# Ledger of designs, part 96: designed miniproteins, single chains, continued (5)

Each design is a single chain, and the fold is of that chain. pLDDT is the mean over its residues in the fold that is shown.

## One batch from the design tools (miniprotein)

Design m19332
Fold by ESMFold2-Fast:
Structure m19332 (fold): chain A 124 residues (1-124)
Amino acid sequence: SMEEQELVIKEEEALLEVRMVELGIPVGNYEEFREAAIKLAEEHLKKGTEEDIFLAGLYYFLAGHAYYLLEKYEEAIEYYEKAKELFEEVVKNGKDPKLKERAREYIERSEILIEKAKKELEKK
């Protein structure tokens, strides 16, 4: 629902702010955060463990959400879709049941946020 979409946006904004603080990036500097998140995702992809694939997905998801908050909806969709592909890989090929469950949740959240971003692009 629309209410579920707005709740997901608020929850992911709060989690993004926590990650920004952990990286020493000032809250609100979404441009610096998206650059750091993309770099961290790429570093995790090079390591290639199940946990690294999940973390790469999470960082691409957070980069997508940073783009969303910057109102760069086309880039937001691109990074949510990259994240979704990595979470789908964890669900398909992963062995950790808890990590697979978290990956399924982030697939659902990615789909909700992609739909919301597409609707924002169609508003005129």
Scores: mean pLDDT 85

Design m19333
Fold by ESMFold2-Fast:
Structure m19333 (fold): chain A 69 residues (1-69)
Amino acid sequence: RQERLERAKEAGREAARRHGRTVSLTDPNGVTRDVFVPDSRPVYEAQDDDEITAVTEGIAEAIRERMAA
């Protein structure tokens, strides 16, 4: 189980790294901000909710690392 969760989390990180991109968004007041947007679909086929959560956590960690850099 732990090994499956580790693989799921790593798949999430890899998906965010490979498929995510920075997008510039301009609000109605003319303020532009850069946002990292991950791919909407991870490349890992999860078998249960725990694995789905692990993939999502991996994506979130990759985004957090990207934003901190």
Scores: mean pLDDT 60

Design m19334
Fold by ESMFold2-Fast:
Structure m19334 (fold): chain A 92 residues (1-92)
Amino acid sequence: MEEAKKKKEEADKKLMEKVEEASKKKAEEYRKQLEEAIRELEELDAEKAAKLRKEAEEAEKKSPVDAARGLAEILGEAQNTVDILRAKREEE
């Protein structure tokens, strides 16, 4: 099917443009959430907060898709670390 190849290329291009737009929006959302998580982490462990902040800056330098992925990963690590440190403080 000759039409199938052209339709697939157009669909892939539209999908890539949509993924880039969505990734930019997600990166902004993750950046905002990460800023809040890092602020909370600074109260518990300033060294880990500083390390994650540097990792976030490096992630932002990547392509929009890779930046969104990197920021999501760092956000998960920040939130998990906060939860662990808070649980440890409650036991003390």
Scores: mean pLDDT 78

Design m19335
Fold by ESMFold2-Fast:
Structure m19335 (fold): chain A 82 residues (1-82)
Amino acid sequence: EELDRKIEEYRRRAEEHAQKITELSKKANDLEKKYQEAREKGDVETANEYLDKAIDYAVQEISHAVQLVADRREAERLEREK
């Protein structure tokens, strides 16, 4: 049953990464809207700040997506080991 515990741990990690991806995606989308609004108003400095933050969240989202895939693959490998 130690194998079951490891499978649960990897699945839990995958779920945590999936939740963070959803959260970061929402934050990035909110910043993209603010970027567009600032651009429409001609506020270039504020627009650039929102764009930089949106890009940072997108990079973090990719990092979590890579970990999500890795954790899911490991859980699947351990499941097959049973």
Scores: mean pLDDT 84

Design m19336
Fold by ESMFold2-Fast:
Structure m19336 (fold): chain A 70 residues (1-70)
Amino acid sequence: SAGTATVTVTEELGDGGWAVGEAVGSDGSKGKALFDTRGVGGPALVGTEEGDYHGLVVSTDGKTATIAVL
């Protein structure tokens, strides 16, 4: 994996179990993330100015998440 990102949820998207938040990478990079709040192993996307990276949810409490960046 390319590292991890810590996400702080800023918005929950309806009743669908998806959230958007601000992401900070293990390298100190900043971006935004969209992730499935329903469980570990769920899909995530981490967006930067250059593009989107795929990820998997490692842990979440619905307000924060740790994402493994692929």
Scores: mean pLDDT 77

Design m19337
Fold by ESMFold2-Fast:
Structure m19337 (fold): chain A 70 residues (1-70)
Amino acid sequence: MDAKQAAAKGAKAAYEMGKAGDAAGASTLRHEALQSDPSLKGAKEGLEAGMKGDAEAAAKGGRQAYEEAS
């Protein structure tokens, strides 16, 4: 699996976890997506929001990262 595909899967999983209210899990998966593709702006924003405990902003960042990676 190439880095872009790995980042896309991680970002999608982060979006789903954030949407379910799991901000910590969403933050972890976004961190992994960023390690796969550091250019994902949504993953950076989602990670910062997740670290603050903002599940809504974390979910939004994960969705943006998934769209950027797709």
Scores: mean pLDDT 75

Design m19338
Fold by ESMFold2-Fast:
Structure m19338 (fold): chain A 90 residues (1-90)
Amino acid sequence: MDEEELLEEARRSVKELLEKIVTPDKPAGSAENPEGAVPSVVAMPIGFLTPEDVTALLVLGQLNDEEKRLVIGTAEIKDGKVTLGEVRFV
C-alpha cells in the first residue's frame, strides 16, 4: 500500500472511530462495515482531554509487513461532531 493511500485510509478510519465513540447511537440501516475483511489500518484512541471540547490524539496501524511505521492523527470533537485534523507518519 502506498504511503499516500495509507494516510487516506488512516484518516478515514480515525474519523469513523471517533464518530462511533462520540455518537454510539446509530440508526438502523447505517452504512454497513466491511466486516470479515482484514483491515490495513487500525485506529486506536490514545486519549481525550475534555468531554465537552475534546482533542483526541490517536495512533494508527502500520504500513505493511515490509515497512512498519506508526501513523498519528489528531481530531477535535465539539458538540458531538468530529473534525479531523492532521494525520501523518511519526
Scores: mean pLDDT 52

Design m19339
Fold by ESMFold2-Fast:
Structure m19339 (fold): chain A 88 residues (1-88)
Amino acid sequence: MREGTPEQLERAEEIARRAIELMKRAQELADEAEKKGDKELYHKLVVLSVTAGILSAAALTAGELGDEEGLRIVERAVRELEEEIEKL
């Protein structure tokens, strides 16, 4: 059974949704980099996309466990990833 509070689960779902949106943005940017022949940027964006997917799963796991510190760590990682993608 899930140990997280309803509030923690809702927050986890919100963080996970943000991470999935970042994954999709990174994939779109990767497709553009591939079309331009920028292999270095393409590889970087593929890694960022995979990282976003991992963060989505991590957020849901932290929410299910009621891990408040885990939720804070993942939320920060999602913010840092968002900033990195926006700077590209």
Scores: mean pLDDT 87

Design m19340
Fold by ESMFold2-Fast:
Structure m19340 (fold): chain A 84 residues (1-84)
Amino acid sequence: MKFSEEEVERHLKEILAWYGSPSASRVARVEAALEALVAAVREDPSIRPTVIAVLETVLKEPVRDAADVRIHEAIRAAIEELRA
């Protein structure tokens, strides 16, 4: 499967929207979006630099609670998996 720049942008916006949400499910929602992005890179490695850059922009968002810390840890783990 190949992902367009627009599709990657959509996943970034989804991650940011859930990151700012007070929802108890926000960690799971972000992890699902990360799993989709990692799967996309496995199918089309040419998008890997773009996906990593997008994920790094989320790491610039403020950390306010333990759920935000968990989300940042999941994003860092995804970036490391993509670099392997």
Scores: mean pLDDT 72

Design m19341
Fold by ESMFold2-Fast:
Structure m19341 (fold): chain A 74 residues (1-74)
Amino acid sequence: MEAAELARRAAELLKQGDGVGASEALRELERAGGPQVGEAWVQAYLRALRLGKDRKEAAEEGERAGILRAQQLA
């Protein structure tokens, strides 16, 4: 539950242009869900950007991947 909320918070902060807040939320996500959850979020975000998706869509991909990985490790 907490990991899913943090994954969503990181995406919301990025959509608002708050890179510092998003970075802190991702550190909290890694502490709550483990490094694999934080890595899944960041890797999905970076992959979406490489595929030409905008920041909003890329943040949503990070959120989905982070939540999915947290569920798989629970």
Scores: mean pLDDT 84

Design m19342
Fold by ESMFold2-Fast:
Structure m19342 (fold): chain A 61 residues (1-61)
Amino acid sequence: MLLSEQEVKARLHELLSAAKTDEEKLAIGKLAREALEQGNGQLTEAQMEEIERRARELLAA
């Protein structure tokens, strides 16, 4: 399922807001940028869930 640009931006903002260090923010930002570049600014629900999963693993470490 394809997400709207607003939904993608909102979910990415929440992930960045959960980051505690600049290194975590950069890592999350890189994951998001790479996925958006591959999708021409669009993400599917599955791609967004994968970004969120990887971000949570980074933040939990």
Scores: mean pLDDT 77

Design m19343
Fold by ESMFold2-Fast:
Structure m19343 (fold): chain A 84 residues (1-84)
Amino acid sequence: MLSNEEIIEFLENLSKKSKEEIIEFFRGLLEQLVAELKRQGFSEEEIEAALQRLYDIFVAAIKHYKPDIYEELTEEFKRLVEEL
């Protein structure tokens, strides 16, 4: 599982990341979060709430560091969340 330090470092360097790198990082983190929460026996509602919080954090970071591709990235992130 990605450490909080690795997540923070990625978000702090978001302006230097490509669209592909950002999408792949979010996908990997999303999949790891869902797997871990399911393993720990969290409810579907609790998992959905955790995914929404993660989405909101990334959307805010993208709006700040990558405004030019904000709309494209947020639509892709929404699609990834809906696929889980």
Scores: mean pLDDT 79

Design m19344
Fold by ESMFold2-Fast:
Structure m19344 (fold): chain A 134 residues (1-134)
Amino acid sequence: NLEKAFYYYQLYLLTGNREYLDKAFENLSKEAKLVYKYLLHKDKRPRTRALEDDIRVKALIVDFLLNNQLEYLKKLKIPLEDVKRAVIEVARYLGASEEELQAIENAKSYEDIAKIFRRVFERKKEEIEKLTGL
C-alpha cells in the first residue's frame, strides 16, 4: 500500500524513528522489495543498519516511480537531483547502459526518469528474481 508507505516515510522524516522507515518498507510493492534484496546482494559496502536504511529509501523512491506515484515525491519535497542520484545508483546495479544512465541524469521531470527506469527494471526482473530467490 503505497499511500501507507508514503505516510510512514513522512513520519520517519519528521521523527527520525527507524520503526517508521521499517513500516514504510513493509508497505512497498513486491517489485520494490525485489530491488531492495538485489541491491543488498550486489552492494559491496559493509552491511550496516545505515546501508540497509539507504537501500530502503532507494527502494521507496523507485517504487513511487514504477507505480507513477510522482505526487508522493513532490509532497515529500525530494529534489529532482536527489531522485536522479538514487535512481542512477539503482539502475547501474540493474545493468543500465551508460546511455540510459546519462538519459536519467539529463531528465527534466520525474516522469522522464520513471519511463527510463521502468525499461531497465523490466529487462532485469528475471535476473533479480533469480538472485533474490523471490
Scores: mean pLDDT 83

Design m19345
Fold by ESMFold2-Fast:
Structure m19345 (fold): chain A 57 residues (1-57)
Amino acid sequence: SQRERLARLQERWREAGLEDVEFELTGTPDRGIVSVEAPDDPVARRLARELLRVSSG
């Protein structure tokens, strides 16, 4: 479940046009503990928040 949600998140990030951004997902997808690293870009940070919010619903 969580693993599938994380895969979907990564796909949506690609769709959002964050191709030149370095991402690092850490944690256990099964447990839902995820650490996401994004560049110090307000736009990338905002998009990451939006994607996480959508995945919760």
Scores: mean pLDDT 56

Design m19346
Fold by ESMFold2-Fast:
Structure m19346 (fold): chain A 81 residues (1-81)
Amino acid sequence: SLEERRRQAERERREAERRFTEEVKRLTIEKLTELEKKLGPIYEKKREEVRTWDRDRAVQALVEADKLLAELEEEEKKKKE
């Protein structure tokens, strides 16, 4: 029935969103851990906070952390040359 298909699609969507959010949070924590090693303990508190964030905040933090790590990696490459 249409009702069963709608409930199944809604359940699958919620599970996909949950898995996506968990994956983003995991990646964000990983990136923040790398930033903590390079830039100091301010990122330790942010790492703890990630568990409480919604999807959009976690995605934004991931993008920002990834950008900062890429910039730091380029600086490290220049130091080795």
Scores: mean pLDDT 77

Design m19347
Fold by ESMFold2-Fast:
Structure m19347 (fold): chain A 82 residues (1-82)
Amino acid sequence: MREKAEEVSRRLVEISKSDLSLVPVGTGTLLQALRPLEEFEKLRELSEEDRETLERLRQEALELLEIEEDEKLEEVYKESLA
């Protein structure tokens, strides 16, 4: 579990081009993986591979946070911005 959370966090930092490089690895970084694709696209144009990677990271973050329903995504995402 911890190793998977660290991998998700590391890959998210890579996709964001260091926007999250100073963020501690952990739950906060996992919550940021739940951000809409549009927020990442504001940072740079995303390739098809990057979009697929972000979607996979989002699914892994959902599994690690034990979130079962899409409706909970909006609540968790809003919490991550606070």
Scores: mean pLDDT 55

Design m19348
Fold by ESMFold2-Fast:
Structure m19348 (fold): chain A 99 residues (1-99)
Amino acid sequence: PSQEELDAEVERALALIYVAIAIKHSPDPNAREALRASADGIAELPVQLAKALVDTAVELSKTHSAEEVVRATRYAIERAKKEDLSPEELKELFVEEAK
């Protein structure tokens, strides 16, 4: 495999590890449920964007249902795939969609 293919696989693995750590250490059942449902989609993004989505999903789970967080996460992932978004821009879109 090319170095680019290896780098992409490492980034995917790091994103999945970050999601797993967030699930393991989150006391909020809504956050755990939303992250489990969204893990594969989040892992398709660069690590910095994946981390921003995970951290924002945990925060939104305090005030939203798991279903609402999953819906907003899916929207944010699709926007991130089409646009060159910063972590800050992605967080803003995620929060706005969850409203």
Scores: mean pLDDT 84

Design m19349
Fold by ESMFold2-Fast:
Structure m19349 (fold): chain A 72 residues (1-72)
Amino acid sequence: MTREDVLAELARLHGVSVETVEEGVELVRREGPRTFSEAEAAAADDAAEAGRVDRRTLHMLGQEALRRLAAA
């Protein structure tokens, strides 16, 4: 899959824009990856689905995008 395919799929799954997922990728590249607990990951997913895109949600979206790109 291309980079654009990964970003578009994550944007669709979480109800956010492709630009929001790109912002998450840039955030991870700037600040480095971090480890999230399962509870933190679930809370960030819930926040994204509710349309709340906070810094934690952005960081998690960016890490998921980078993980999918590494697997492709």
Scores: mean pLDDT 74

Design m19350
Fold by ESMFold2-Fast:
Structure m19350 (fold): chain A 85 residues (1-85)
Amino acid sequence: SMEERLEELRREIERAEKSKDQKERDEALLRAEELARSLRVEELPAAEPLLLELERVASKNKNKEVSFRVQTTVGVLYLRRAVHS
C-alpha cells in the first residue's frame, strides 16, 4: 500500500516536471499534493526524497497559486515529521 502510493507520487511528480501543458502540470502537482497528504507520520521518512522533489518541482511551476499550495503542504509534512523525531 505505502509502496504503491509512493510509486504513484513519484509518477505524478515526474508528470508535473515533464509536461509541457500548464493545466497538466497543475493537475499532476495537485494529485501529488493529495497523495502526500495521505501519508501517515511513520511513512514520512521513506517519502522524504519524493517530498524534496515535489517541493523543487512545485517551486518552478508557473501557476503560483498551485505552487504555493503544494509547497505549504510539504512544509506541514516536514513539521509533522520533526515533531515525531
Scores: mean pLDDT 85

Design m19351
Fold by ESMFold2-Fast:
Structure m19351 (fold): chain A 110 residues (1-110)
Amino acid sequence: VDDSPVARAFLDAVAARLRALGASDAQVDRVVAAVRALLEQYNLDFFDPSLLRGILEAVMELAGLSPEQALDIVVAGMRAALEAGLGADHPLLQDLLAAAEAKAREALES
């Protein structure tokens, strides 16, 4: 995943949002490492509820964030990943992001 532009975009967006919310560098490093391992395990399948749940749990537990803050971070990561994979102007970008956000919300509730 380290050489994947999609994985790098996701991880960079997650790190940026964590720092914006006041997470320490140590917290950011722990979350990024956990998320990287999950992305590798699930082959970047952002529609897999187990991957989405794992990422949400890692953000909440390792950074001490609320479910809504974790969801906002995951959605920002998914937007960056889809943009890196499809291009910012791709006609399906908004539809795919909406589908991914819906799956992330389902993962929070289950």
Scores: mean pLDDT 80

Design m19352
Fold by ESMFold2-Fast:
Structure m19352 (fold): chain A 100 residues (1-100)
Amino acid sequence: SAVDYSRLSKEELLQQIKSLLVFLEALRRSLETLAARHAGDPALRARLEAAIALVDEAIRLLQEALNDSSLSKEELIEIYQRAVALADRALALRREVLAA
């Protein structure tokens, strides 16, 4: 997304973080369902477990950011962008499994 996050207020950025967290929790449940479906395929299961680990790291980063009131807007943007990159990698692995 070509969104200029510097134009958002800190409060608007915190709302974006909360929205991404809700999305990631839904994605995690979707990936767990796919992992259960592919329990008999070790290669597809390994990709889904890798995707779940990326989502778990993104959730952890966002939850830590929400619990730290001392973070600047610039630090929140950096954390948000890192979480988005992790989510994009997880979605790429999910697409590979669905295409197999």
Scores: mean pLDDT 89

Design m19353
Fold by ESMFold2-Fast:
Structure m19353 (fold): chain A 60 residues (1-60)
Amino acid sequence: MKQALIDMFKKMSEEDQEVLKQTMDLHLKYVERYQPKWAEEVRKQHELIYEAIEEVKAER
C-alpha cells in the first residue's frame, strides 16, 4: 500500500532517501542489462517508491 511507503519515508532523512534512489537506479540498470525479463516489474516497484518519496517532499 502506497501509504505504508509514505509513512516509512517520512521517518527517513532526505539524505537517506537520495541514497536509496541512487541505489535503486543502479539496480534497475543492472536488471535492464542482465535480467531484462524482470525490468518492467522492477520499474513498477521503483515508480511506487518514487511516488511515495515525492509525496513526502511535497507535504514538507
Scores: mean pLDDT 76

Design m19354
Fold by ESMFold2-Fast:
Structure m19354 (fold): chain A 98 residues (1-98)
Amino acid sequence: EVLTLEQRLQRIEDYIRNKATEEEKKVLLALIELSKDGRPVTVDEIAEKAGLSKETVEKALERLEKVGIVMRTPKGYLLPPEVLAYLEEKGIIEELKK
């Protein structure tokens, strides 16, 4: 099934709200806060910011990548700009801050 951008973003929102683990939400928030300048963020930086082990962060990032929430680069992880904009617009980032 070929999804439109809007359908993909809506499925991402559903995952974050209803399916994401507490660790995955902490990893996502840490990545968003560290990448505010659009720079790829390393597993080490996310682990320190989130207060999680590198193993837990890597597992969370793998799942978030499979859902399409984050993308892996040779220099680290980042959110696609369209995903970040959508999460900001929908107030999801504020909800992640608890």
Scores: mean pLDDT 83

Design m19355
Fold by ESMFold2-Fast:
Structure m19355 (fold): chain A 89 residues (1-89)
Amino acid sequence: MLTPEEQKLLDLIYEELKKHPALKDVTRAQLLFALSYLLPRSFSDEELEKITGFTREQKRALIEAVRKALEKMGILTPELKAYLDRLLE
């Protein structure tokens, strides 16, 4: 169950994700399911790929959308930014 703050973050992430061509055909339910694993900072977890079947390009788009949403919320810390940057390597 999501808090109101987590729901707002998910909505912001979803709006950023739907702007990416690689994710336009992915359903909102699939995106929300994937994001439920990213929000607890399990970004490096291979289980995300096993569960959603997301490609490396789609995972990259997810990470970028999460970064942008966190910046809009004012909660993107230098440590979290470094973690996300490492996942894009």
Scores: mean pLDDT 64

Design m19356
Fold by ESMFold2-Fast:
Structure m19356 (fold): chain A 55 residues (1-55)
Amino acid sequence: EERKELERTIEMSKLGNKAVDESLEIAKTDRNKGLQKLFEENKRIKELLEKMRKE
């Protein structure tokens, strides 16, 4: 029984490590999305300023 519990603990640890790795990938992707959004917002602001200057 104790050996079966040890095997189960190892398996659960592997699953935990996978979940941590996936969480880190998601966090990295969300950070990149933030940067893309800022780039798009800056472009929009520049277009608005250019339009206002011509008016």
Scores: mean pLDDT 71

Design m19357
Fold by ESMFold2-Fast:
Structure m19357 (fold): chain A 72 residues (1-72)
Amino acid sequence: VSEEELDNEVKAALAEIYITLARQAVEKGDLESAKEAVEKARKIAEQITDPALRERLLSDVEEVEKEIEKAK
């Protein structure tokens, strides 16, 4: 794999970790931690150069952002 492919895979994995942490925080009612985690996931996803992977992760981020808004 190329260095760009490795960078995208690492960023995707990290973004997925933050998305998971954000969802867990929502389930616990910790909306502050959920918001922090989803913001970190968004910043990482925006740096992904693979358009399909970037769109998938940003879609997941937007879904969690909606969950946070509903939980307020």
Scores: mean pLDDT 83

Design m19358
Fold by ESMFold2-Fast:
Structure m19358 (fold): chain A 89 residues (1-89)
Amino acid sequence: MEEEERFLREITERARELARRLVREAERAAREGREKAEEVLRRGEEEGRRLRREAEERTGNRRITVLAEAMMGVALIAAAVTIVAEENR
């Protein structure tokens, strides 16, 4: 129980940090060029998939897996929207 609760907090914190970092890096990369922006999105997808698999393997808790997946999706959407907005300026 205690270890699962600590892991849930760690996953939540890592997902939030990933989201914040991806938006920031996507904005910067979009200004540097399309290839760099696409690389940021690709790395974000890989990190998100890793986070989801780690949550699933370690806890067996579907709620933690769904939370990690949702946060990854939000981070990737935010990064993609940032890139598109920058391209249209």
Scores: mean pLDDT 69

Design m19359
Fold by ESMFold2-Fast:
Formats: structure tokens, sequence, C-alpha cells
Structure m19359 (fold): chain A 91 residues (1-91)
């Protein structure tokens, strides 16, 4: 099973909409899922910043198209809480 730690829909200044869900699995894997909702051009690059009680994790990803789901996993040494999540567009 996995616990939902944070869930947000973020809209960028360019009009891109991204849903970010952050889960913690039973084996302390932080599972970050970014769903592309709308307004993204293929090849657009983003930086996701997740701040937790254990520290800050930065993930860069490139979007191939709309309706894409991008999953990133981070193995953690211990259980954690999410303090903040942000996404920014990279040139």
Amino acid sequence: SRKLLDSKVLTTSSGAELRVNVFLSDDNVLVIKVKVLSGVKPGSKYKLTVTTTLGTYEIEFTVKGEKEVITKEIKLPEPTEVLSVSVEEIP
C-alpha cells in the first residue's frame, strides 16, 4: 500500500497544468507522479522540487505530450512527511 502525502494541480505562467501527487510506500519509497493535464508543448522541460522532513529533492523531467504520466521514485532511509511541492519551467 501507499500513503498520499500531497496532491496539487499547478498552473504555470505559460498555461501548462500539471497534477502532482506524492506518495510514501510501505518500504519508504517516495513515489512522485506528475500527470500532464493541458497546455504543455512536447519537449517542454520542468523542475519539480519536493521538500520533506529529510531534505529537498529536485527532479527534472521533459514532457512528451498531454495526458502523459511521469513517475519518479526516491528510496528514503526512514519515514518522512512532505512540507512543500513546487514545479517550475526550465528554458
Scores: mean pLDDT 80

Design m19360
Fold by ESMFold2-Fast:
Structure m19360 (fold): chain A 79 residues (1-79)
Amino acid sequence: MAVEGIELDPETLERLERELTEKERRAIEAFKELSEEDKEELREEIERLRERTRTAEEAFAAVLELADRIIERAEEAKK
């Protein structure tokens, strides 16, 4: 297997990945339930967030914020 553990502590990386995957799964499922119109609006928001973010930390925060918005939109779409 191609693995490299020289940059980061492997245990810390595994913990972070587990926490991220749970929220990502929720956001992906919520996104699939959205209408085409809502998906287009989110695409525009993604582009705005990309222009706003310049560092990895800002990008990470923007991804979390976007995931929350996707989940909220899906909940609102349920009527």
Scores: mean pLDDT 63

Design m19361
Fold by ESMFold2-Fast:
Structure m19361 (fold): chain A 100 residues (1-100)
Amino acid sequence: MSTREKMLAIVEEAMKEFPFLRELLPLSLYPDFYSIVDNPLSLSQIKAMIEAGEIQSFDEFKALIQQMLDSYRKLFPEDDGFYKYVEAAAEWMLARIEAA
């Protein structure tokens, strides 16, 4: 399996396991999201970047996943259920990338 195929498999599995990270948070529900986070990322956007050939290595993929997750950690307090969801997503995705 190519690096591209492995990255696509991980991101597609992540979209199933963590559906709340699939798309960007709605501006109507989270109007301050874009004031806290520069260039916000979703799993769908990362998938599109892989398909476009913009991500060529696991190191680049890992960096973008970390950037996405860190953005959500800035938006939500540590005692929030969504922050815990993001922590679970981080552990799951980073383990898959390291094993690839």
Scores: mean pLDDT 79

Design m19362
Fold by ESMFold2-Fast:
Structure m19362 (fold): chain A 101 residues (1-101)
Amino acid sequence: MKIELVLVTLEMARKGDLDRETAIAILKKVLGISEEEAQRLIDAPEEEQLRMIAEKTGVPVSTVREARRRLKEDPVLYTAAALQVIGEAIEIELEKEREKL
């Protein structure tokens, strides 16, 4: 589900359903990448995004492309991934709040 979570995070950020800062934080946490790498991933063309995800997750680009196709064809899978993205966003916000206390 890691690949699906990343793909939905990128789509939600592009649609404006998720703010850029939160999307960057999710990508950093999920992929173990730097803020600079997360910014590059968000701004990259689709084919480059698939290559970057494949490299960071250790799977073939074909596997990432198939996951993207399944998300488009399976509304239940998309909804499950979207709910997981929302959960990660809430956790990030709660961690920020705890650090301020």
Scores: mean pLDDT 82

Design m19363
Fold by ESMFold2-Fast:
Structure m19363 (fold): chain A 60 residues (1-60)
Amino acid sequence: MSDEEILQRYVEETERIFRETGGDESVVLRHAQDLVATIPDPALRRRVATEISKLIQERL
């Protein structure tokens, strides 16, 4: 699985959680942190965490 595919999947899952929770920041942030923690590569984990953080900030 490519880095782009992993990033896209995490963005899609974060968007899904936004829709399901009505944008509850605490729930979305906790779920995003749990997802990011599953990434074993520290560099990829940092990149995905940064992109998800930006997405959450834009939505809230």
Scores: mean pLDDT 73

Design m19364
Fold by ESMFold2-Fast:
Structure m19364 (fold): chain A 96 residues (1-96)
Amino acid sequence: NAAATARHLRHIAEQLEKLAEEGVDPLETAVLIVSLAVSYVAAKNEGREEVAKLIDEALDKVTEADRLMNTDPEKAQELLREASELVRKAAEIEAA
């Protein structure tokens, strides 16, 4: 269901934005990485190529943020904001 998938992606985007504002937490970041990976596989299996591409780009950014959180927290927060924007875009395409 495209509407349910769009709502789930919007929820992920909101969580990424909150994490960027409140500070990067390793456990919450790990949960979001898993959620994005599952969403990527689902989009790819359904032939939603544009949605899958945006989620894959977001997943790369969240993974890099996790790597940088202790050495460059400002860059980690920037990457989480970028990931949130990509996931929100994916949700808009899925909802259309």
Scores: mean pLDDT 85

Design m19365
Fold by ESMFold2-Fast:
Structure m19365 (fold): chain A 80 residues (1-80)
Amino acid sequence: MPRLSVEEVAQLLLDFFDIDGSGVVTKEELRATLQRVRPDEVLSDEQIDAGLAHFDLDGSGVVTFEEMLEVVERVLKRNE
């Protein structure tokens, strides 16, 4: 669908990165997802950490649904 709610976009992004269904995105799941989209490239720990830090607003070491929701809300509000 061309238009989704903030909650639906956050859930789709979480599901995309959360490949094992844990309900959170870990550094390992982020690395695994990026390896699936770019299988011929090895991403450095620094690149994975930078990506995780962009979503990990609370410094918990994982991206929760609430953190994903906050990021999606900020991105969508900036594009209005």
Scores: mean pLDDT 66

